# Ledger of designs, part 114: designed miniproteins, single chains

Each design is a single chain, and the fold is of that chain. pLDDT is the mean over its residues in the fold that is shown.

## One batch from the design tools (miniprotein)

Design m3953
Fold by ESMFold2-Fast:
Structure m3953 (fold): chain A 73 residues (1-73)
Amino acid sequence: KQENIEDAVLKALAALLPLRPGETLAQLRARIVAAVMAKFPDADPAAVEATVDRLLAEPPAELRELVAQARTV
């Protein structure tokens, strides 16, 4: 279950980064959670949020630069 959610979060990060003009990291996080919940409507939102927070803290190398830029806003 977590593996499928993690893959969905990674795909959403790749699709939604870089930040939109005027967008905060909190707004990006909310967009990712919404996108993942649309695919997994029965998922616990708190578990999805925890997965997003983990991947924002320790992004894969491919997304590391984009996540680092988002975290400085």
Scores: mean pLDDT 74

Design m3954
Fold by ESMFold2-Fast:
Structure m3954 (fold): chain A 89 residues (1-89)
Amino acid sequence: SQKELNEEALKIAEEAKKVAEELGLPQSVLKELEEKIEKAKEGKMTKEELEELKKFLEELRELKEKWEKMLKEVEEWVAKRAAEKKAAR
């Protein structure tokens, strides 16, 4: 139903905004997501817009996983370099 579609869209848009905030994405992206949240609350979301939001959330989650992996690799590189300096002295 239209109500169920808008309830799902609201949950997905709110989750997408949360992930975008955690990633430190620009205010323009956060504003776009806030507009989608407002539209879903008004019951005006289309099925196509819901599918677009689902895809965007998936892309944000993939970006977050890639970012977390990169941070871990940098931390491991720093730790290795610190250990090498300690072993050389």
Scores: mean pLDDT 84

Design m3955
Fold by ESMFold2-Fast:
Structure m3955 (fold): chain A 88 residues (1-88)
Amino acid sequence: SPASLEEIEKKLLEEFEELKEALAKERKVKSVSYKEVADYLREQAAATPDLSESQRKYVELLAKMAEALENKDYEKFRELLEELMKLM
């Protein structure tokens, strides 16, 4: 059976936390903010010229979701997740 929306949300929250930890380790700092995760995602998209329009929109939604986590705006995070799911 496909994962429920709640299961997808939980997995994506875990993936954002893992990316946050990985970025802190790469930058040799104790921690990074979700704002820095959002900036990183946008920088990676900008550095990748062969991304399709749909792939660029996908990365921008992930960056906005990271910004929502920084602001503890879980309602905005869920709205962005629903938009992200429409691209899959």
Scores: mean pLDDT 85

Design m3956
Fold by ESMFold2-Fast:
Structure m3956 (fold): chain A 87 residues (1-87)
Amino acid sequence: MSRSRAAEWIAQLEKEVSDAEVEEVWARMDPAQRDRFGGALLLFEAVTNEKASLDEYVDWLMRALGLSEREAKALLLGFLKREFPDL
């Protein structure tokens, strides 16, 4: 994922999900859940050739991991901020 794409998605997700919700969701995940999340993201990026929209990513995460829309958005925001800590 490019830095510009990550910055745009972080800005959109921060309007809908608080930092407190991101930290709470990430703190609840065990290592196996984190591995499943990372694997799902890598697989989705590979299949979509890094061209999927934010909405397509959220929908994919909800289906792949059985998450609510809010949980999927919180996990994605948490992942992006950890991958790009300067954004």
Scores: mean pLDDT 75

Design m3957
Fold by ESMFold2-Fast:
Structure m3957 (fold): chain A 75 residues (1-75)
Amino acid sequence: MVTEEDIEAVRRGIEAARTLEEALAESDRAEALLAKAKEEGDEKLVEKLGEVLRLNSRRLTALEQETGEAAPRRP
């Protein structure tokens, strides 16, 4: 079961990410949680995970600017 604690843990991980690899790992975790939340029909958790993925997208952009490397992104 996806919980708010799971979402908060990923959010903290994104904020703490200092490399593209770390941010991509947190993106993968958030997407896995999103898939589970969709399977469970929890629309509120789906919306919260969408916000977390948006935050991660911003973090990836910032890290790309620092490293000069491109990361794969999802819309």
Scores: mean pLDDT 76

Design m3958
Fold by ESMFold2-Fast:
Structure m3958 (fold): chain A 55 residues (1-55)
Amino acid sequence: KEKYLLTRPDGEQFTIEMTEEEIKKLLDEQKLPYTVDGDTITFELGGAKYTIKKI
């Protein structure tokens, strides 16, 4: 299983077990713009920055 680490703007971290495509689909469904740089997905929610990094 692919694992990713979600980091919130406050520094809180969560492990998520989703594929990159599932993550992208979820962000698209929520209409959240995101960028992909290698193994890291970055998006903003309510003006705050979140990162999702492959582990």
Scores: mean pLDDT 81

Design m3959
Fold by ESMFold2-Fast:
Structure m3959 (fold): chain A 71 residues (1-71)
Amino acid sequence: MEEEERIKKGVEKLKSMGKTEWAEQFLELYEKAKELNNPKAIRLVYNAVSAMIAGKEELAKKYFEEAKKIL
């Protein structure tokens, strides 16, 4: 539950930073992870959002791809 709130806030922050396409991709992946009740995927999306906000774009992409593989 806490990770869900942080993902939603992180997505809004990414939109404010002009990273709208990434924000939409992360939100879509999070929604799929939630529908499938996959906590590992939710954690990976959270990590990807946090990394992107921190400017660690390569790390964010790795977490995003890992989440996609397990969904």
Scores: mean pLDDT 83

Design m3960
Fold by ESMFold2-Fast:
Structure m3960 (fold): chain A 76 residues (1-76)
Amino acid sequence: TDNIERAIQKVSEGARKLSETDPKVSEEIRKLVDEAVDHLDAGDLEGAKKHLEEAAKKLEESGMTDDSNEVRNLLS
């Protein structure tokens, strides 16, 4: 549980960093975080992880490879 919450924090940090350079991708990542939080609140840990994995992929595609790797590490 704590690792999923930390992954949410890391994805949110990545989205904030992108907000100045790629606000559209930043907003897409934030929507995935909102969906992950909804799944977590419903007790669906697997659903939360899937949305966070997709957010990590968007971070990687935006050149934020280190942030993406930190998120994936927390989800393992």
Scores: mean pLDDT 84

Design m3961
Fold by ESMFold2-Fast:
Structure m3961 (fold): chain A 80 residues (1-80)
Amino acid sequence: MKAYNVREELEKLAEEAGLSEEAKEKLGILTMQMISGSERVRAAAREEAEALLIEEGASKETAQKVADRMEELAREARAY
């Protein structure tokens, strides 16, 4: 997967969730940790992403949906 595809998908998710620019940048960093990190780092990045989304005002359900999509994008990037 090309990096720009991941960025475009994250921007779309962040806009739907109403996130700030700072939160969008942090989600990008967490997604990179989900791509390149160890199993422990990936799990921690997932938890941090959910917490960040809730802090930004997302519901628990929305935070889980966005985190699931981030994990899916990271898994696809790791497969290539």
Scores: mean pLDDT 74

Design m3962
Fold by ESMFold2-Fast:
Structure m3962 (fold): chain A 59 residues (1-59)
Amino acid sequence: DLDRDAELARQVAELHRAQDWAALEELIAASDPEDRERIERMVRVVENGDALRAEQAAA
């Protein structure tokens, strides 16, 4: 479900930007096992993007 995946990605990005790790962990814990794997993958994508931006800011 593309709309649901897009909404989850938006929520993950928002919580990651806010550095609200407790709320992010709660979202993962409240999700179905299938959605949990997708959320974890989305977190990795956001982390990789943030790492790239941090590298550019440090240059």
Scores: mean pLDDT 70

Design m3963
Fold by ESMFold2-Fast:
Structure m3963 (fold): chain A 71 residues (1-71)
Amino acid sequence: MNEEELEELIERLKEALELLKQGREDEARRIVQELVKEYGMEAVEEALTILGKEEPEDEKLLVRLYLLGTE
């Protein structure tokens, strides 16, 4: 995955994170599952790790996004 694709993945995960913060879990799940299908779970894990470093206060919600992607 190139740097541009990683940045796009991170931005889409940020959108899912905001939906999850709003209680819109079903929409967040759809986004994460779509990203897992397109990029693979390893890529999503890497992007979530980067997001956790940028937004450490949201670490628990980022773990929830990861779990939604595994369902």
Scores: mean pLDDT 82

Design m3964
Fold by ESMFold2-Fast:
Structure m3964 (fold): chain A 95 residues (1-95)
Amino acid sequence: TLSPNTKKMLKYRKLAKAGKKDELLEAFDQETDPIEQAYLLKFLVVAVKPNLELELFGANPLPVAKLPASRRKELARGVAAGDEQAIEEILELLK
């Protein structure tokens, strides 16, 4: 598998470390690539659960890219709202 756009991923990592969940959610809404959306969902979880930062930065989000686009959108909204069920579903996919 090819790596995602490195410059874009570094920007999203910085936003995640800063807890900028609203900016990450906006980026998710503007993104059309399933792989980029999967990385943004991972970074959204980091923004709301910073105690998981080290584990999640090393995690492969490709299983999230295989979900239907509608499900990724639903999970992004849930994570941004602090929905523990949405967060747990993403964490299970990132194992």
Scores: mean pLDDT 83

Design m3965
Fold by ESMFold2-Fast:
Structure m3965 (fold): chain A 92 residues (1-92)
Amino acid sequence: VERLVEEALRLAAEAEELAQKGKEAAEKGDLEKALEYLDKAIEKAEEARRLLEEAARLAEGEERERLEELARGIDRQIESLEKVKAELKEKK
């Protein structure tokens, strides 16, 4: 369980770094790079969510609830990144 959580947190951190690089590229007007970074950020976040869901299935009680809450947090992050990606694709 601990190894799954550790891996998930590492992937979540990588997703945050990629999302930040995507925002910086968008601010510079580099739409192509911004979309590439956002796609990679979403991919890493989705994998982190899957690992947290797996860890939650192996956990019980309060630990399971905590892991489910972390997975929901990442799901919201993915939704936010997908919205930013859609806005950039519209070039508006």
Scores: mean pLDDT 82

Design m3966
Fold by ESMFold2-Fast:
Structure m3966 (fold): chain A 81 residues (1-81)
Amino acid sequence: SMPSDFELLNALMRAIAAKDEATALALLEQLLERWLATSSPESVRAAADWLRDLLEQLRHLLSPETLARMLALVEAAVARA
């Protein structure tokens, strides 16, 4: 079975805490693709705003390169919503 949004988000948080940046990026892509497939454009934008705030709070756990890549993925998802 495909993981739930909650399971993907929980896995993403664990990957960030573990400094596993490659896994964090892959999990973020999976979460964003699921939101795009299952949510309204308004819900995707609200989720993206929340996620940007979360990433800003977690920036001390992320390399600048990975943070920039994550923010770029969020922006790309908003543009596709």
Scores: mean pLDDT 84

Design m3967
Fold by ESMFold2-Fast:
Structure m3967 (fold): chain A 90 residues (1-90)
Amino acid sequence: PDVQLVAEAPDAEEAARKAAELFPGRRVAVSSEDPELGERAVRVLRELGVDAVLVPDGGAALEMLHSGEADAVLLLDPEGGRAAVLARAP
């Protein structure tokens, strides 16, 4: 229930880099309606040392955040040209 927006970016690669900087060595759940965009973000996160997983939708990503299976969520909007990084509130 306690989630917060911690970063926004104009594209998936910049959002992935911000998530890796904020959550080094942690797990990030990636949600995208475009599977190619989601896989690209996962690749960038893994190259930066973050354990990243692609999930089918934003609801599944938020459930992983609430259950503690992920430390952050990366939501990608291919039509809006923006991306958001969400985390549990402290």
Scores: mean pLDDT 79

Design m3968
Fold by ESMFold2-Fast:
Structure m3968 (fold): chain A 64 residues (1-64)
Amino acid sequence: SELDAALAALPPSVAAMVRAGIKQLELYGKEDAARKARELVLQGDYQGALNVAIKAIKEALKEG
């Protein structure tokens, strides 16, 4: 996939963490945040992707 190609530039452990973060957003029902995080990763903006993930997860935790 396009995401797999982008993550191939990262160390395997970091790529795994990025995939896990995006999957966590999907599991919390934050599909828009997951898509935005993927787009930021494809652009090489890993800090932006992390910020989107943290914000979305914090909001999900307030709901449960």
Scores: mean pLDDT 77

Design m3969
Fold by ESMFold2-Fast:
Structure m3969 (fold): chain A 65 residues (1-65)
Amino acid sequence: GVAELGKQAKEVYDKFLEGEISGEEALKKLEEILKKVQEFDPKDSRARALAHELKKVIEEIKKKL
């Protein structure tokens, strides 16, 4: 569900911040999660909120590469 995808995204971002994974690997994983979130109903407010947050995080990581 959306909550599980949000948990996975947070885990990926935390690992990136801790230096456990590269920015390139974090981007790949977050973009895969974003794609899965976008497969939900566009009227699902939780899915829309998570997609918006993921896009922001992806852009921030890209600026650091």
Scores: mean pLDDT 83

Design m3970
Fold by ESMFold2-Fast:
Structure m3970 (fold): chain A 84 residues (1-84)
Amino acid sequence: SSILEQLKKDAEALIKKLREKGEEEAAEKLEEYYELLLKQYELGDASKMKQEDIERARKIQEELEKEYREVLEEVEEEILREKK
């Protein structure tokens, strides 16, 4: 429960900050990625996930790392600075 709650909170903060910066495409991809991660936790076992959902999550992760890594790191740093 607490893991799911924290993951949702962290995801919401990142997605909100991306949208505030006008990074709508990155926000949409990150939102879908976290929805797939949350589905995995709710099932309690990765083997219960559909193969298509697993492959989709991997593809989104790869896209985020290749195309949006810099903006994601920037947003994460901004959130950390706001908490200090």
Scores: mean pLDDT 76

Design m3971
Fold by ESMFold2-Fast:
Structure m3971 (fold): chain A 99 residues (1-99)
Amino acid sequence: ANEKAAEIALEAGKEAAELLRAAGDDETAEAVLELGKEIAEAYREGASPSKIAALETAAILYLVGAALDAELAGDERRAEAAREAARILAEAAKKIDEL
C-alpha cells in the first residue's frame, strides 16, 4: 500500500512538472517535482496521515500561488498550467485515499 501510494504521488509530481515546463515555468516545475518526491518519501516512511495531508495541502497551495502570480503577470499559459498541475496533485491524493 505505502509503495503504491508513493508511486502515485511521484508520478503526479512528474506529470505536473512536465505541464509547467511545457508552459515555460521551469522554476515551478522543479519545485513541484521536489514536492512530489517529498510526498512519496512520506508515504514510504509511513508518516502520519496528518503529516502527509499537510504536505499535499502545501503543494496544492504553492501551485495556487504560482497560478495567481502568473495571472497577475498576464501569463495565462503559465496560470492555466499551474491550475492543471494543482488538479493533478489533488486527483492523485484522492486515488491514494481509495487504495
Scores: mean pLDDT 86

Design m3972
Fold by ESMFold2-Fast:
Structure m3972 (fold): chain A 84 residues (1-84)
Amino acid sequence: MLISDPKTLRLSGLDPSATAGEIYELASQYADVVGVNVVVDENGQSQGEAFVEFASVEDAERAREALDGQLFGGRRLRVSWQEE
């Protein structure tokens, strides 16, 4: 944990049907997004988690404040830094 990516957030509590594109559109409303990776199981089913990389630490902080606790697809989002 001495080195974490300060520009990457972990989103949890996502709707299992949420795609990387939908998460990108959601996060990009608040900050510049570089990439989105949805966590899937061995059957390709979403685990309700995604990692979102932002262009800067400021963008990541802005997105975290805007998204944490927001309802998306009827579920409450939890936003943390890449490391728990």
Scores: mean pLDDT 76

Design m3973
Fold by ESMFold2-Fast:
Structure m3973 (fold): chain A 81 residues (1-81)
Amino acid sequence: AEEAVELGKKGKGREMLEKLVELVKEGRTDEALEAAKQILKESKDLGVQAVAQAVVELLEKGETPTLESVERLAVRIVVEK
């Protein structure tokens, strides 16, 4: 969880997303959600914020975030917002 937040702060959106997806695969969904919310609050990078927002939205809706689903939703958040 802490590693994902640090990657997000550094603007490493892909590596951050990979860490968040790994947490979900390990059943650590609550930790992934908390990390994504923290990244959304602390990151100043628009792409990182969009990825974090996509993870939060999917998890709060009870959907399983994957690399593909988060990337698709993040693109929509950036382009359609």
Scores: mean pLDDT 78

Design m3974
Fold by ESMFold2-Fast:
Structure m3974 (fold): chain A 71 residues (1-71)
Amino acid sequence: MKAEEYVKLAREYLEQAKKALEQGDLQKALDYISEAAYHKSLAEGAGAPEEEIREIGKELLELLKQIQKQS
């Protein structure tokens, strides 16, 4: 799979995580965050642009902070 496909998947999982958080489903949100982080890692390894990796990383950190507040 190309880096662009991994970036797309990471972003799609981030959107799913946001929806799960809005619905109060913390477990589902964590599952989607894990998937997004995994695909972000694959995208970075496949040579995705640093700007895209940093953007995804910022959104992951924001979502993780929101979940930590619920813990």
Scores: mean pLDDT 83

Design m3975
Fold by ESMFold2-Fast:
Structure m3975 (fold): chain A 95 residues (1-95)
Amino acid sequence: STREETRELLRQLEAQLPPEDFRRYASKQMFDERLHALDYYGSGDYDKALEELEVALTYGEVLLETLRRENAPQDDIDAVEQQIDYLKGLIKQVK
């Protein structure tokens, strides 16, 4: 699945990048994919919007796992959890 392929790619990148660089990368990609999804949604391309939202969600989920493993501040964990909930809500609306 798109989520499994994205997750595997992210785990490979996590092994290659310093932790701070990986966090910045994953956070940026989650944001960028969300923006692409909203552009597709606005243009009526709901299939593409859904694909991009699922990729954004995967970036968010992997980022959350990394933050929890590294005992990141609770505020950082909460911020990513809120983004994941927002993305899940958007996916439900597009389906």
Scores: mean pLDDT 86

Design m3976
Fold by ESMFold2-Fast:
Structure m3976 (fold): chain A 90 residues (1-90)
Amino acid sequence: SEKDKKAKEALEEGVKRAQEALDSGFVDPERHITSFQQARSEVVQGVIDAVREGVPLPDALREAAKMLKEQGMEKLAEFLEEEARRVEAL
């Protein structure tokens, strides 16, 4: 549906911005906390935008995590997978 397309685009934009934040001169995002925090914020915004289009929060988090893994951002993906588990436990 059109909403599913917009949700997918929101997640892709968030993942792209997260990658740009991590690529902004930092080679170890976990040692460069500020760039990692920016990357987390960017992908979380994409998740929020996808939820606004009607995707359940745990599903949006897992889809974003899958996209992050496909782009090699495994640590950021693990963070979102843990958030999805936390939300489902509520």
Scores: mean pLDDT 82

Design m3977
Fold by ESMFold2-Fast:
Structure m3977 (fold): chain A 74 residues (1-74)
Amino acid sequence: SMEEIRKLAKELGFSDEVIDLILKRYEQGVSLEEILKEYRNSFLEAIAESPDAPVTPSILKTQAKIKKMEELLG
């Protein structure tokens, strides 16, 4: 349901603005997995542009949550 998707996106640490965009795209027929993969790819590209930046626990937790969701939804 849309409420479950909203809750899940909040648990992943997305802002309310981003959650609203996720829900809008999901209503348009885009899968939650595809939407999350797009955000993950944007995040990975940002890290790649800053190769000397230290990997934070927050980054690792975000990557782990996305991977877990892909396993559960794929």
Scores: mean pLDDT 70

Design m3978
Fold by ESMFold2-Fast:
Parts: structure tokens; sequence; C-alpha cells
Structure m3978 (fold): chain A 66 residues (1-66)
């Protein structure tokens, strides 16, 4: 659980998020219901300018941490 939050937060910080915003966003993604996860990841990717590879990594990390 904590490992997934740290990995997601690292990707977000590398794309311009503050550490606080990155951690809060990562925690929110882990709390997102499975049926809404793809949409939530797409919104985060758009907001932070993530590559498709970074978005897929975040989605996978959030899904595996359930």
Amino acid sequence: REEAIERIAKILVENGASPEVARRTAEGLLRTPPEALDIAVAMVAKDFGLTPEQAEEIRRLAEEAR
C-alpha cells in the first residue's frame, strides 16, 4: 500500500506536482473505486501532463495495491 503511494507520488513530482499534492493524489487514486479508476487516472494524466506510459504505470500500481 505505502509502496504504491510512494511510487505514484514520485511520478507526479517528476511531472511538477508538489510532494504534498502528489501524495494526496496518490492516496485518492488508491481510494477510487475500480470502476472509476481509469477515468480518475486519465484526469490526473491530463492535469499533470503525464505520458501514456506514466499513466499506465500509475493505473497498474493503484490496481495492484487493492
Scores: mean pLDDT 80

Design m3979
Fold by ESMFold2-Fast:
Structure m3979 (fold): chain A 80 residues (1-80)
Amino acid sequence: LSAEQGKKAAEALEKGLKELEKKGLATRDSTVRDAIAAAQKSSSADALALAAGLQELVDEGIVPGYDTTVRDAIEAARAG
């Protein structure tokens, strides 16, 4: 990802994370695996976008794996 694309991706992830935090379903200290599962149980478009974005980061190798925290995944996305 370019730096600009990474920043936008990170902002989308932050938005979805805030929806999960409001519902008490996940936090930024949750694993990517747990955050994806929580987001998929949510009817929120922002939470579903978070699930898709986190999955893409894992699939592209930007995140080392599903056991990475959401905090570290957002930082990795922001860095590109």
Scores: mean pLDDT 80

Design m3980
Fold by ESMFold2-Fast:
Structure m3980 (fold): chain A 100 residues (1-100)
Amino acid sequence: DPAAEEGRRRQEAIETVEKLSFPNDGIKTGVELLLVLALESEEEIREILNSELTPELVYELKEKALEAIENDPRLDEETKEAMKKDVDRAVESLLKLLNK
């Protein structure tokens, strides 16, 4: 069942976020949150952080993260709204990081 497979992937992304120990560094926390929600592995996150991160890729990651949040049946509407705001902050932080 493809729907069950997608649900499991979203669950794993949320659990990964919950397991991460973030220092009170807003830029790093926002970047890590966005990448964890959009990508499945820590290796992929590290590769993106060391690769050519473009504004187009940032917007693609935003869409994937928002889809993961919207489609998670565990999250109530208040939690989804808060996480969407965190995604927006992460996007803003990444776009600022890409400016020279």
Scores: mean pLDDT 60

Design m3981
Fold by ESMFold2-Fast:
Structure m3981 (fold): chain A 99 residues (1-99)
Amino acid sequence: SASSLQEKIAQLQKQRDELESKGTADDLFNAGLLYMQIGDLYLQLGDTDSAIAEYQKAIDLFTKAAKAYAAQGTLDGDINAGVSEVAIAVTQLVINKLK
């Protein structure tokens, strides 16, 4: 139901805000994933404008994550920065398809 989807959105929003407040590279990447999940739930509600807004915010978080991972100066950091860049590209394709 729409009510059940709205409840799930509220729960995920609380979880993303907690992750975003911690600000580690992993937390920023995981917050980006939660923004994508919230966007998908808005699409299920038929709210395309809210979905696009959530996906745009996911790109912001993945961009911050990529920079934070690259700043680690490690192979794992470089790999995770690359994964974050792929997530940006995929999310941008989704937004472009919805506009």
Scores: mean pLDDT 92

Design m3982
Fold by ESMFold2-Fast:
Structure m3982 (fold): chain A 102 residues (1-102)
Amino acid sequence: SHLAELEKEAEEKYKEIEELAKTDKEKAEELGLRETARLLGRAYSHIGEIKEEAAEEALRLGDEETAEAARKGDALKVIELMEKRSTSKPEYLELLREEAEK
């Protein structure tokens, strides 16, 4: 499963970023933003393989519109809906879209 590989990659990358934060907080923040966007974008680009699991999770959070987009395998629509409901910075969501389009 691509999700299991992404989870392992995320754990390794976030450990590297935490270590970097001890010496360069600003660079660690920038890398953290980029890595989070990259991993989430890659996860959503594979949403076709996890449609039902992603839809069930969205419904658990009360987000029926995101659940419907997930079932359709529309990764870009899921990211658009996250943008509307998220407190995340626009830069993160743009990076998510770029990774999902790859």
Scores: mean pLDDT 60

Design m3983
Fold by ESMFold2-Fast:
Structure m3983 (fold): chain A 74 residues (1-74)
Amino acid sequence: SELEKKIQAAVELFEQFVRSTEAQTGRVPTREQMEELRDGLVNYIVKTSKLSPEEAKKLREALDKAMEELLAKL
């Protein structure tokens, strides 16, 4: 679905940010930095794509899962 594609793109962008930060700095972003990026992506996509509360919840859950999986590998 269109929503699933947007969620996947947001997750990929989030993971790319983490990889790019690590490549440039030699360090992964902190939990706080990852949470700021998550919140920024959710706010931006909800506002620009006019997501419903249910769709916004699915987006948040997918980004939270991606963040926790990246943090667990540290």
Scores: mean pLDDT 83

Design m3984
Fold by ESMFold2-Fast:
Structure m3984 (fold): chain A 71 residues (1-71)
Amino acid sequence: SEKEQQLIDLILKALDYHEKGLKALEEGDEKKAAEYFKKSQQYVLQAEDLSQTLSSSSVVKAVKRALAIHS
């Protein structure tokens, strides 16, 4: 469904920004990393809100746990 595609898109954006944050840390740019991690968390929250209308809320929760471990 459209909502399922939107959920996946939000999760992918969250993962993309988290990866960019990790890369910024590798390059020594802690400020840039913090900005990317903040954007990643914003997309996770949007995905969680959307997931309340879907049976796949467990996917969003799994992604949140993964991002927390890598932060």
Scores: mean pLDDT 78

Design m3985
Fold by ESMFold2-Fast:
Structure m3985 (fold): chain A 70 residues (1-70)
Amino acid sequence: SEIEKKRKEFGEKALEEARRLAQTLMDADPSAREAAGRVMHHAVKGFNGTLEEVKKHYEEARRIAAEAAA
């Protein structure tokens, strides 16, 4: 199924990107550990969902990262 394949591909890419964002936050300021944890939490929660759920959780992770960087 194309939808399932697209979901898995996006989920894996989103999880990798979330790890990169979390590391970037911690490299900038170790006190951002909590924010980095929240970014990873949302990415992991979305990983096994539908494509839409993966996208929504990843968007939330990005928003948390952006707020922590501001």
Scores: mean pLDDT 74

Design m3986
Fold by ESMFold2-Fast:
Structure m3986 (fold): chain A 68 residues (1-68)
Amino acid sequence: MIEIDESLKDKVKVIDKDGKETTFSLSGPMGDVARAVILTVYKKKPEEIEKILAGTGPKGIELAEELK
């Protein structure tokens, strides 16, 4: 279960399992997924990040790149 933090306005920075930092745009159609991934990274739950990214598609980096 994923909890979304509404304190994030329009974009946030996230580090994926590969250690790459990426910025998500929360205004895009994938905003909810981006928030979920970001919250997981922020809470430092790498295992949850991998699970979310596996359900979304190949890696959160690509998701974040699509949103920006």
Scores: mean pLDDT 48

Design m3987
Fold by ESMFold2-Fast:
Structure m3987 (fold): chain A 100 residues (1-100)
Amino acid sequence: AKELLEEAARLLREAAREAERLGATELAEELRGAAELVEEAAKDPKNAAKVTAAMISLVGVWVLAEDPSVPPEAARLAREAAERALKLVREAVKKVEEKE
């Protein structure tokens, strides 16, 4: 469970660096914020509040990526990273539930 959340955070941080390189500063900040919340969930994957906060932050990334001022390349990269991160978070939740 922890390893899946750490991988999700890593993907979000990589996406943030690329978004910043493409000039999407606000999107990069949202991606970094999401990575921090996922990293907090990784420290305690059984904490439902932390996991929920991480999932909500990924929705925030999707919403911000829809802004017309965001470069299309940065928007695509952010959506792909958020989708992959959400899949990893959901898999981590399932593994925690299967172990009590």
Scores: mean pLDDT 81

